Designed miniproteins, single chains, continued (2). Designs and how they scored, part 100

Each design is a single chain, and the fold is of that chain. pLDDT is the mean over its residues in the fold that is shown.

## One batch from the design tools (miniprotein)

Design m7682
Fold by ESMFold2-Fast:
Structure m7682 (fold): chain A 75 residues (1-75)
Amino acid sequence: MAKRERALELLDEAIQYLREGDAEKAAELLREAAELAREVDPEAAELAEEAAEYAEEGDLEKAIELAVEAARLLE
């Protein structure tokens, strides 16, 4: 489904921003990915939301781990 593909694209983009240290932009993209993922895989959506929370707290490493796990569930 197009929603699955778009959620994956947003997760990959968010992971890139996390690696660059842009937590604010990453959190925004992670929340967009979670909204799309909710209709495809609720577990992936929960992981993406949790990743956004860690990004906002400044725990970028944990945010990356959770975003990668969310992306795996959408494959």
Scores: mean pLDDT 85

Design m7683
Fold by ESMFold2-Fast:
Structure m7683 (fold): chain A 65 residues (1-65)
Amino acid sequence: DDAEYREKLEELKEKRLEALKEYLKTVLKLPEEEIEKALKKEKERLERMLAHAREAGLSLRDILS
């Protein structure tokens, strides 16, 4: 089910980006501009990894662990 796969990918991306944002804000105390840049790069990286994982038949859990 392609729609279910995309929905799960979006949920996992959002959760990871939220965790990263919190880490950058609270632990590293980066300014918002740097946080936004880091989130954009991470989002692009995750999208590439998830696309490759889908083509390779990898589990979503494995690539996000």
Scores: mean pLDDT 73

Design m7684
Fold by ESMFold2-Fast:
Structure m7684 (fold): chain A 73 residues (1-73)
Amino acid sequence: MSKEELLAEGERLLARAEEIVKKSKDPFTAEVYLAIAAMYLALAKRSTDLEVQQELLEKVREIVKEMEEYFKK
């Protein structure tokens, strides 16, 4: 997977997280998760190391998965 593909996936994950926040009954806690995911994606964008970018994107995936399990109500 290229750097461009990784970052595009990260942006799609953040878009899904934003939809979860919008529909959440606990918007404060959902926004905190979104902020943490956005921070990891921002660090991935700044990295020049593909392995580091992959690790940071995996953190974004984990957070969005937690949001889907907890806030999708």
Scores: mean pLDDT 80

Design m7685
Fold by ESMFold2-Fast:
Structure m7685 (fold): chain A 57 residues (1-57)
Amino acid sequence: EWEKKTTEFFVELAKTKPSVSYEERKEIVEEALEKGVLPEDLAQSLLDSLDKLIEKE
């Protein structure tokens, strides 16, 4: 299902860039949204989570 495929894609991106900042991880999520592999609602939830981590550092 597309939901499982998008999750797998996100995990692969995270493994490829393990030592990037939370802000850079937001860019990865935005790229996935632009490519259509993440739905807007899911991407927004991920961005919200990353924003909280950026606030912490």
Scores: mean pLDDT 64

Design m7686
Fold by ESMFold2-Fast:
Structure m7686 (fold): chain A 68 residues (1-68)
Amino acid sequence: SKEVEELIKKLEEIRKILEEKGLLKAAQTVDKAIEILKNSKDEKKGIEEAEKLLEEAQRIGVQEVLGL
């Protein structure tokens, strides 16, 4: 859908920002969410799985910022 395409574009921008800041593990986790959104046969399930990965990316990003 158009909403999923717009979400992917926003996540690609976020991934680039994370990479530029050296938050590589968070960036990799966001990239996994993008791939799920692009390749999921079930859009609703894909969004649910991507949301879980984005929550994980936030947790990882905080840990990377803190040097943990």
Scores: mean pLDDT 86

Design m7687
Fold by ESMFold2-Fast:
Structure m7687 (fold): chain A 64 residues (1-64)
Amino acid sequence: DEELLEKARSYLEQARKAMAEGDVDKAIEYARKAAIYAGQLSDPEKRDELLAEVGRLLREARAA
């Protein structure tokens, strides 16, 4: 799961950066990629934590 966790975090960071730059479409794309990797995590606690963060970011992006 370490590689999946790192990929999920990397895409989530890229999504946050895109949001800061005002690139909503790119933020949504990176957030979706983060969700794909987070959803594959075997640890339900880490999976649910990352998916919650992705969900918050997606709601913020779509509200913009």
Scores: mean pLDDT 81

Design m7688
Fold by ESMFold2-Fast:
Structure m7688 (fold): chain A 63 residues (1-63)
Amino acid sequence: AALSEEQVQQLLRDAEAAEEAARELREEAEKASGVKKVQLEVAAKLLEIAAEIDRERAERALA
């Protein structure tokens, strides 16, 4: 089923929010060490992947 314009805009907003959150976690990871650093890096990577999926879904709906 085709996504509505509102759904596409929501996916783009969610992607942007996830990208910003990932950037902040990356910055926190630079100041952290040990297990905490690894946890922050993993969390940032998961948010980056989620943002990529949402952007791809939105772009395919617009094509």
Scores: mean pLDDT 86

Design m7689
Fold by ESMFold2-Fast:
Structure m7689 (fold): chain A 88 residues (1-88)
Amino acid sequence: SSEAESLAEAARALAREAARTGSREAVEGVAGVADGAVALGPEAGRAVAEALREEAAWAAADPAAAPVARELQAIADRTEAATAAREA
């Protein structure tokens, strides 16, 4: 859906900002978008989890961004788990 795509794009933009700057506000923004996606439904939750997994993989290539990459991966994993739990 267009809402799922919009949330995934917002998550990517915030994740890139977090990796680039180390901004705690950007990481918190990612978590907020992820929580909103889970609440919206499984399509949005999966789209955001996948987007964050991709951004975490890109961030992990830069040693300076490794801590942020780990946080993005943790948010992606939690988002996927929460989405799956709602489908069960």
Scores: mean pLDDT 88

Design m7690
Fold by ESMFold2-Fast:
Structure m7690 (fold): chain A 62 residues (1-62)
Amino acid sequence: EEELREKIAEVIEELIEAGKINLETIEEVREGKGERGLKLVKEIAEKLGVPEETVREIFKKV
């Protein structure tokens, strides 16, 4: 569980550094609204094989 959370955090950090996500997208994910934010959570969850809620929790820390 901790290893999966760390891996998710690394992916999110890489996306931020690459300019693929911005503060607005992060805020949308944290609030659970906005089409782009919701799609991003779903894409990461599917790619890593984790629940969407786990991805949202990690975004609260970023």
Scores: mean pLDDT 72

Design m7691
Fold by ESMFold2-Fast:
Structure m7691 (fold): chain A 65 residues (1-65)
Amino acid sequence: MEERRERLFEEVDRAIADMQLAVLAKEKGIDRIETPEQYREIARLAREHGLDKVAERAEEMAEKL
């Protein structure tokens, strides 16, 4: 079943991106991400380290707030 595999990979990718976001937030001294500005700062840091998927995730979260 390809659907089951796709779902698993999507969940893993999302979990990895969320964990990397938390690590980058901590590097910026952000214990809890609450503002669009904080997400944009994390997105910049992610891009500097070549973490494009993490940067995209941060920008998505910024737009939701």
Scores: mean pLDDT 74

Design m7693
Fold by ESMFold2-Fast:
Structure m7693 (fold): chain A 82 residues (1-82)
Amino acid sequence: SEVAKRRRELAELADEIAKNATPEQIKKIGEIWKEYLDKLNELRRRAARDVAAGAPVSIVLERYREEQLKLLDEAIEKLKSI
């Protein structure tokens, strides 16, 4: 729920900036999205490895959710600085 709300905020901000953006600003939006997705994929891979290593699934998933929210907040702040 919170993750979905933050992800929606990120997408809406990107769309808003893109309405009257220069080509350079559009490139920056793309770079922020790519960095977010790359970091999110690394979080997913680490969570999978932790579970495979015997960590309790519930604890790994809660930590993954917290770190995902931090990544969304970072991406949103970077978009606001464009």
Scores: mean pLDDT 87

Design m7694
Fold by ESMFold2-Fast:
Order: C-alpha cells, then structure tokens, then sequence
Structure m7694 (fold): chain A 70 residues (1-70)
C-alpha cells in the first residue's frame, strides 16, 4: 500500500541519516513527501494522515541516533 511504501521510505531516510548519507536521506524524505502529496490529490486523506503518522513514529523511535548523526 502507499502507506506501507511511505513507512519503508521513512525507514530508509532514517538509516541513511544515521549512516551519515544526508543526500540519500533527503532523497528518501522527498519521496515520502511525494507519496503524501499524491494521496492528498487523490482525496485519500485518511491514508495521507496515516503515512505522516507512521513516518513521524519512525523518526521519533530513532530520535537519539538521528540527533547524533545530524
């Protein structure tokens, strides 16, 4: 699903950021933004909200590692 794809990309962004690959992290984050935009344009607002929620939860779970990497 689009929500699962957004969660996968959010994990990719976190892994890249922790590894110090900020360019790859930014690219993955932009793909999450594009998927959310597509869901909004399609009127799939509940799925768009869920995708954002899942991405935030992934970032929050890795907050300390992300703070150390950035």
Amino acid sequence: SAVEEAARLAREAVEAAIAGDLERAAEADERVVELVRELIEAGRLEEAREAVRRAREIALANKEALEAAL
Scores: mean pLDDT 83

Design m7695
Fold by ESMFold2-Fast:
Structure m7695 (fold): chain A 75 residues (1-75)
Amino acid sequence: SEAERLEAEAEARERAGDLLGAAELYARAAVLYAAAGDLERARELYLRAVRLAAEALGLDAEAAEAAARAVLDAS
């Protein structure tokens, strides 16, 4: 599936140290998994994307992930 392809490409970019590129692809994969009804996998990939983006930007990755988790839990 396209979601699986995007996830695999995200993993490759993460291994290469392209954290922002990986975050973008994980976020896109999360949207596609959510559309397919796999909400648990979508949540995992979305939180991973938030953490990687925060880390790449020099932000508090733990605080960013916690904030994203709180928003998802409130929805």
Scores: mean pLDDT 87

Design m7696
Fold by ESMFold2-Fast:
Structure m7696 (fold): chain A 58 residues (1-58)
Amino acid sequence: SNLEEAEKLGKEAKKLYDEGKYEEAAKLFRQSAELFSQEDPVKALVAEKEAEEVEKLI
């Protein structure tokens, strides 16, 4: 489902963040947010904010 895919992308983004791969992490947080926006707007907003915070580190 889109929610399961969004959660997997969010977990992968966190792994990339821990590895210092901020550009890749931000992209996956953005993709996760897009998938969440279809079914869970609150989780979409959280993922967007995570992407924005990571983007500040690039």
Scores: mean pLDDT 85

Design m7697
Fold by ESMFold2-Fast:
Order: sequence, then structure tokens, then C-alpha cells
Structure m7697 (fold): chain A 72 residues (1-72)
Amino acid sequence: SEVDKLIAQGEQHLLQGSQAYGQGDLDAAAQHLYQAADDYEQAAKLSTDPEEKQFLENQAKVLRDAADRLAG
């Protein structure tokens, strides 16, 4: 499904963000986490499962907050 594809994209961006963070590249880490948050927000909008929707919205919020902190 489109939701599953967006979740997979978000997971890939989250992995890239974690790798960048581990290397001390805070700017790259923030950029990848923003991309992950965008993917999860889009997945949440398309999800018809209330529990999945809430999970994705919460994940997006956590990742966006983390990215904001890393960016400045």
C-alpha cells in the first residue's frame, strides 16, 4: 500500500539520520530526520487505522522535534 511505502521511506530516512548523528554531522542528521517526519506525516494522512495513524503522528512529532534541536 502507499502507507506501507511511506513508512518504509520514513524508516530509511530515520536510519540515515541516525548514521549521520553517529558521525557527528548534526546538519545532515537534522535533514534526514525532517524527511522521516514528512514521510510519517504523509503516511498518517493516508492511514484509515486510528491506532496506526496515532502512532505515525506521534513518531513524526518526535522526529521533527529532534531535528529542530539538531538544526539549531
Scores: mean pLDDT 90

Design m7698
Fold by ESMFold2-Fast:
Structure m7698 (fold): chain A 79 residues (1-79)
Amino acid sequence: AEEVARLALEGHLALEAGDEERAEALGRELERRLEELKRTDPAAAEEAIRAAEIALARARAERGLMSEAEAEALIAAVE
């Protein structure tokens, strides 16, 4: 779960930095891991998606792309 969240965050940051090759590589790895989890453990896949959404919400709030209150509301909704 944490690994998927980290890959999602790193991919997002790579896109913002304009590093398309890194973003694509991280995106492919994220997709592979999620597809494997969905086939072997759907519950773990759902938890990984929640962890990724939480990590992205916090990262967006830290960069001013959303308010801290909005990020907290999203985190509360998935936990």
Scores: mean pLDDT 74

Design m7699
Fold by ESMFold2-Fast:
Structure m7699 (fold): chain A 68 residues (1-68)
Amino acid sequence: TSEEERERVLEAAEQTEGVGERTLELLRELLAEPGMSPEAAVISALLEAGYSPEEAFELAKKIMELAK
């Protein structure tokens, strides 16, 4: 994942209603992991932050749409 792509995903997550600071911290760490796709990083960060699979999936859709 490029630096510009990581910044777009983080900005989109920050602008997404319902995404908290803990999720943003986890997302920053996961986006830096080798081989992690932006989509997988977003879903994993949401799940680790305590969101349900359904909530994580819906929020990830919004974030990835905004990050385009």
Scores: mean pLDDT 79

Design m7700
Fold by ESMFold2-Fast:
Structure m7700 (fold): chain A 80 residues (1-80)
Amino acid sequence: PSEEQLEADIAVALALIQLAILKNYASRHEVSPEVKKLIEEAEKLVDEAVRALQNGDYETAIELANRAIELIKKAIELIK
């Protein structure tokens, strides 16, 4: 694969894994409404990133995946 395709595959995979771990945590622990909203927004961005990846839009997939990871990081910072 191209460098861009490989970078997109990695970015999307990391976003999916991090989101899954965070959602699993939130299912077992009480989290604030702000954290729930960030998880929901990250999930939408990951879904968009997966679609971009499937369409061969690697640059968009990387951008969306990285934005999702940023929201996941913010959610983790808000967890007490």
Scores: mean pLDDT 88

Design m7702
Fold by ESMFold2-Fast:
Structure m7702 (fold): chain A 88 residues (1-88)
Amino acid sequence: MVYKVTILLRAKKPIDENDILKLLDKIAEELKKNGIKLLDWSFELLSETEAKITLIVETEDPELVKEIIKKTAEENGFEVLSIEVEEL
């Protein structure tokens, strides 16, 4: 099944595109370790401390995707404000 995952993040310090790309690389690695296919991604910087990430994933367990994203983001200094999952 294919899902669109929309994540709203906040950092405690100012961030740039490189900070988000590093986080995306770590999320992609953790998803791959758990057998989840990352099909597409995009991001938008909303402010100096807030970003929106959109992932397109193929999985049978969308709740596992949320857990991986939240854990990976928090381990890398980001607060997860929201995660929304839509079946495509």
Scores: mean pLDDT 87

Design m7703
Fold by ESMFold2-Fast:
Structure m7703 (fold): chain A 77 residues (1-77)
Amino acid sequence: MSLEEVEKEVEELWKKVKKPLDPSIKVDVRGLYKKNPLAALYVEAGELYKAMGDEEKAKEYYEKARELAPDDPTVKK
């Protein structure tokens, strides 16, 4: 999936959820975005899917983020 496609999906999820994320995870995601923007977007998508109750998609996106940035503490197991 392209970076642009993931950005669009995250934007659509934010419109649906409108739920604020934890400020600390946003700071960590910004750090990850600087190093690996695709992994950061996958983490953000995972958090949004989890907020919507879609635990399976949340897990899939966290797994994708872990493949790209396994050493980043923002990417939970």
Scores: mean pLDDT 67

Design m7704
Fold by ESMFold2-Fast:
Structure m7704 (fold): chain A 67 residues (1-67)
Amino acid sequence: ASEEQKKLAEEIKEEAREKALKQGLSEKMADIYALTQASFALHKQGQKDFSEALFDEALKLARSTIE
């Protein structure tokens, strides 16, 4: 991924995480939501590999929370 795509992902993650926390989600759920939102945005821009990596991180956090 380009430097611009990395910055975009970080910005989306921060915005989504803040929104989730304001809605009363736990920090772990907010992190999962943020990674998922960044993944979707990058997938729409054709950054499929980066999108998949972010989604995999979200899944690992979700599994860690349940297990």
Scores: mean pLDDT 79

Design m7705
Fold by ESMFold2-Fast:
Structure m7705 (fold): chain A 73 residues (1-73)
Amino acid sequence: KMFELAKENKDAEELTNIGKYYYREKKYEEAKEAYEAAIEIDPENKEALENLGKVYKELGKEELAKEYFEKAK
């Protein structure tokens, strides 16, 4: 519900923090959704882009991880 509220309010910083929470809890799919929502609101959010790269790496999607790490630079 926190994720849905932040997404509706278009708060990229809150969505990034929600993603960090899920990543810490090893809920990588939920972390991915939160970071993707943050990037949809703010495509240049380097923190969300870098952290989404880390999520893709944990999910074994190395090509996508590399893509998002490059976008974060």
Scores: mean pLDDT 80

Design m7706
Fold by ESMFold2-Fast:
Structure m7706 (fold): chain A 84 residues (1-84)
Amino acid sequence: DRAKAAELLRRLAEVYEEAAREVPRSRETLLRAAELLRKLAEAVEAGDLERAEELAREAERVLEEALADPEAREAVFRALREAS
């Protein structure tokens, strides 16, 4: 279900936005990850599979970059637990 997938991606973006508030040094990368997740949600909801695939690859790259910082990784996991 495209609508449910888009909802989950937007909720994940909120998690990264929350983590960005806690980790100043990784804020830019975490916010960039959140923005890509929101764009991916829009592409999924619109049924633009080519755009969704492109954004998913870009999001994966940026998420890996953000989570390379142990403090950012811990903040993301904490925000995920709070969002559950």
Scores: mean pLDDT 86

Design m7708
Fold by ESMFold2-Fast:
Structure m7708 (fold): chain A 58 residues (1-58)
Amino acid sequence: SELEKLIEEYNKKLEELTEKFREQRKLAAEGVEDPKLQEEIKKLQEEIGKLFKKIREL
């Protein structure tokens, strides 16, 4: 069903976001900031938010 597809996509993006946050935390521990990584995280958060809203409407 469409709901199952949305949930699968949502979970995949959450996993990717978790990986990006791990990278960001590792860099932050060394006092390093990566603007490209921050931009990727922001885009993923926006995509996840849109998917969550679609799931909530069903």
Scores: mean pLDDT 85

Design m7709
Fold by ESMFold2-Fast:
Formats: sequence, structure tokens, C-alpha cells
Structure m7709 (fold): chain A 71 residues (1-71)
Amino acid sequence: GRHMLKTLADTFLTQGQVLLLRAERGGSRQDVDWALESARAAVDIASLLTPELQERAEELLERARALAERL
């Protein structure tokens, strides 16, 4: 149910943040691509839950997109 969806959204948010940090430190295109995928998954799931989670997921996606444009 909803609890499982929240856990899944939190998981993708955490994964995306870790991948983004790796990309920022290493400059890897692959890490950026994986961060973007995780952020998009988080947005899709968070949109079904709460505006707060959706905002956090959208912020992560924006940060990942900005980094992708710099690489």
C-alpha cells in the first residue's frame, strides 16, 4: 500500500543523491545518467504520495539535470 510506495520513493531519492554525489566527485556521465533515472523514478512515485515528497524528488531531478548539462 501507501507505506510501501513511500519506502520505494525514499529508496530512489537516497539512491539518486548517492549517485549525484559520485558524479560530482568523479565527473562520470554514467553516474549522472543513473542519478537522472533514480530521480525520475522518485518523481513518478512521489507524485502519487504527497506534495512534500514530490517537491524533494523534483529538486533532486533539477540538480541532476544541471550537472548533466555541465558534463
Scores: mean pLDDT 82

Design m7710
Fold by ESMFold2-Fast:
Structure m7710 (fold): chain A 74 residues (1-74)
Amino acid sequence: MKTKEELKEEANRLIAEIDAVLAAHPDLPAQVRRDLEGVKARIEEAIKNDDYETVEVAIRGARLLLAEVDRLLA
């Protein structure tokens, strides 16, 4: 299992990836943009609250969402 520090590092990496996708693709559908912003906010809130169970769940959600965005942009 990942440590708290490893989860925080991975979460910060995913936040940066989400920000990069949003910046590179301003023409993303509004629902997709909202979903990306929502999962980013969820990760940030969970880290702030030291809720690493939620961080782990949010990381999985972010990965699935980014994979779907990659499929839409391909």
Scores: mean pLDDT 82

Design m7711
Fold by ESMFold2-Fast:
Structure m7711 (fold): chain A 95 residues (1-95)
Amino acid sequence: SRDEYKQLLKEKDELFDRAQGVIERLLELLRQAESQGDTELAKELQRLITQLQVAMDRVDDAINKLDLDKLKEELEHLRELIRQAEEEARRLEER
């Protein structure tokens, strides 16, 4: 429905704000890892940032294709990635 689509667009905006926030945190952690020569941590942080960016692109692709079911699936995937990335950032920030 049109109301369902509007609700999904609101969820997209909220998730994109959260994703941008955690990407900023991961980029700071990446800068610290690179400064310390922690190549393995730097690679993992780059991987998480890339996964978040790809998931955001997939959400935008679903919107551009007007695929409501795909949009719902990609938003759920993005939400889970954000949750995992926020937990990883928190864990690293507490070290």
Scores: mean pLDDT 90

Design m7712
Fold by ESMFold2-Fast:
Structure m7712 (fold): chain A 81 residues (1-81)
Amino acid sequence: MEERIKELLESPDLDKDGLVERMGTVRLRGVVPSSLLSLVQQYADGKLSADELISRIKGLAPGGGSNEALEAVLESAESVL
């Protein structure tokens, strides 16, 4: 999953603005929506690498919530390619 997210995030065809917009609609139990959106925005702005984004998302929800957050990023990135 993480390798696939990284490939999608680093794709030259990725609509980074569309990714941010899509992530703004995501609501996950145990994850503050603004925290997740802020990380994705920082990636879009070039302030985080794909690896740093994935690492920080893992830190947002100790336990199962980090997998749901990573899955949401994967689905959103696939939808905006």
Scores: mean pLDDT 75

Design m7713
Fold by ESMFold2-Fast:
Structure m7713 (fold): chain A 55 residues (1-55)
Amino acid sequence: GPALEEKIRKAKEAAEKALEERDFTTARVAIHELRKLGALEEAEEFEKRLEELQK
């Protein structure tokens, strides 16, 4: 429903901002929230980006 979609959108925005700022702790928290909300594909994409940025 709309409430779930809004939570997913906010978690995606938080993950994006954290990765841009190289705030890996905040990025991991946002990715975990995406998984809890069932946005598994988005969570996997952000986790892959996080791994690449840490190399």
Scores: mean pLDDT 84

Design m7714
Fold by ESMFold2-Fast:
Structure m7714 (fold): chain A 92 residues (1-92)
Amino acid sequence: SKVAEEGAREAARAAEESGAEAEGRAEGNTVTITLRGANVSVQAGALAGAVAAEFAGAEAEVKVEGDTVTITLTAPSAEVAGEGAREAARGL
């Protein structure tokens, strides 16, 4: 949905401002944010963002592989997924 896509874009933009290359995707009630070239500070921000997304009602999963971080947010609705992604952006 449009709300989840907007949330994904906001999170990707926040990560790019922190020095990572970022891509956000939305599919149904799931938002996936992929960060590349993520230094330790960006990785810490991703974990903080995932926690913030959980407080917004999304279920957050963070996967770290070298300098690539994938944040997956799953929610009861696309609107909650989008709000979770916006909260994740504040951690990034």
Scores: mean pLDDT 81

Design m7715
Fold by ESMFold2-Fast:
Structure m7715 (fold): chain A 100 residues (1-100)
Amino acid sequence: SSKAEELVEQIHETLRELAREMMRQAREKDDVIAMAEVAITTAGLQFLVDLAYKKKVPLSVLEEALARVQAILDAARAGAPVDDVIDRLKEVELWLEKQI
């Protein structure tokens, strides 16, 4: 597989891990709105990552996307609130849209 395909898969794996952690936290609080926001926001960013790949953005853009999502996952694992995590994911989405 190409380096771009490997980066896309790593971003998808990181987003799946982040979604699992955030969904677990939202379920523990019985926060149905937070559960919906986690699902929608992570799915939207997965779609944009696939679109960026299809549009052949530079490898540096995919590397930066991975770094940003990884930093958000690290913050989530350190106890960042769901709302803060969602806001940071939306910032990545807005940034990535400008790269496409």
Scores: mean pLDDT 88

Design m7716
Fold by ESMFold2-Fast:
Structure m7716 (fold): chain A 69 residues (1-69)
Amino acid sequence: MEKEEKLRKADKLVEEGRQLREQGKLEEAIKKYKEALDLYTEVLGAGSRKVLEISGELAEVELELVKSR
């Protein structure tokens, strides 16, 4: 599977995660972000700017879920 195909899949997962976050489906959003992060890490490496950015968004959604009690 080409690197470009994996990155496109990861981009789509982030888009889906953002839509789920907007709908208040935070646990489902977290799953999509984690799947995207795994793909970005595999293709770009854990130290890449994209991995850092998506890790940050994931942390924000996880914090939002904790506060939604």
Scores: mean pLDDT 84

Design m7717
Fold by ESMFold2-Fast:
Structure m7717 (fold): chain A 58 residues (1-58)
Amino acid sequence: MEKYKELINYILKLNEIEAEITDQNIKDVEEGIPLLKESLKETPKETELSKLLKKLLE
């Protein structure tokens, strides 16, 4: 869960959302992690990760 919390917090900051981390938010990120993992498997770069996080929030 620690990594999920950190990821959620980072996503909230990227999207400029001021909200508390909830079980629902954690579940949403957990479902999104496989997609992030898939993309990172191809191009494991910071820039690519930031781009993927933005796409997931749109």
Scores: mean pLDDT 57

Design m7718
Fold by ESMFold2-Fast:
Structure m7718 (fold): chain A 79 residues (1-79)
Amino acid sequence: SEKEARAAALAAALRAAGFPEAAVQAGVDTLMSSDDPLAALGDIVRAVADALGLDLRAPNPPERLLRAVELVGQAVTST
């Protein structure tokens, strides 16, 4: 399915970028639980950030969080 393909692409991108499996699983689980992955983009990013122990709303977010936002956005919005 399209959702399964997006989840696989997200998992592959996060793993290739060196993110821990906990962050990969959090992102994939959030994407798979959503009826609309595009509407859930913020929730997917939050799940990945939470698994990494990072504050999504920090005034100076670490580069790891910015990279996670980029990868989630790319995997969810690409069609």
Scores: mean pLDDT 76

Design m7719
Fold by ESMFold2-Fast:
Structure m7719 (fold): chain A 71 residues (1-71)
Amino acid sequence: KKEIEEKIKELEEEIKRKEEEIKELEKEIEKLKNATSLEDILRLIGLLLRKIGLEFEIELLKKKIEKLKKE
């Protein structure tokens, strides 16, 4: 059980890092919300795609934690 708890903590720390990265991306997205240039619009799209990727990774990590808790 202790080893499982340590693994869960490790995964929770990884989730926290990804959540912090999402918060930083949200700040950058907010700065670009009134984008009118093609360059800024393309950057905004890139940031949105990165955010979606991180959200997906967080969901996978949460599922791993659920599986570990069943053990």
Scores: mean pLDDT 82

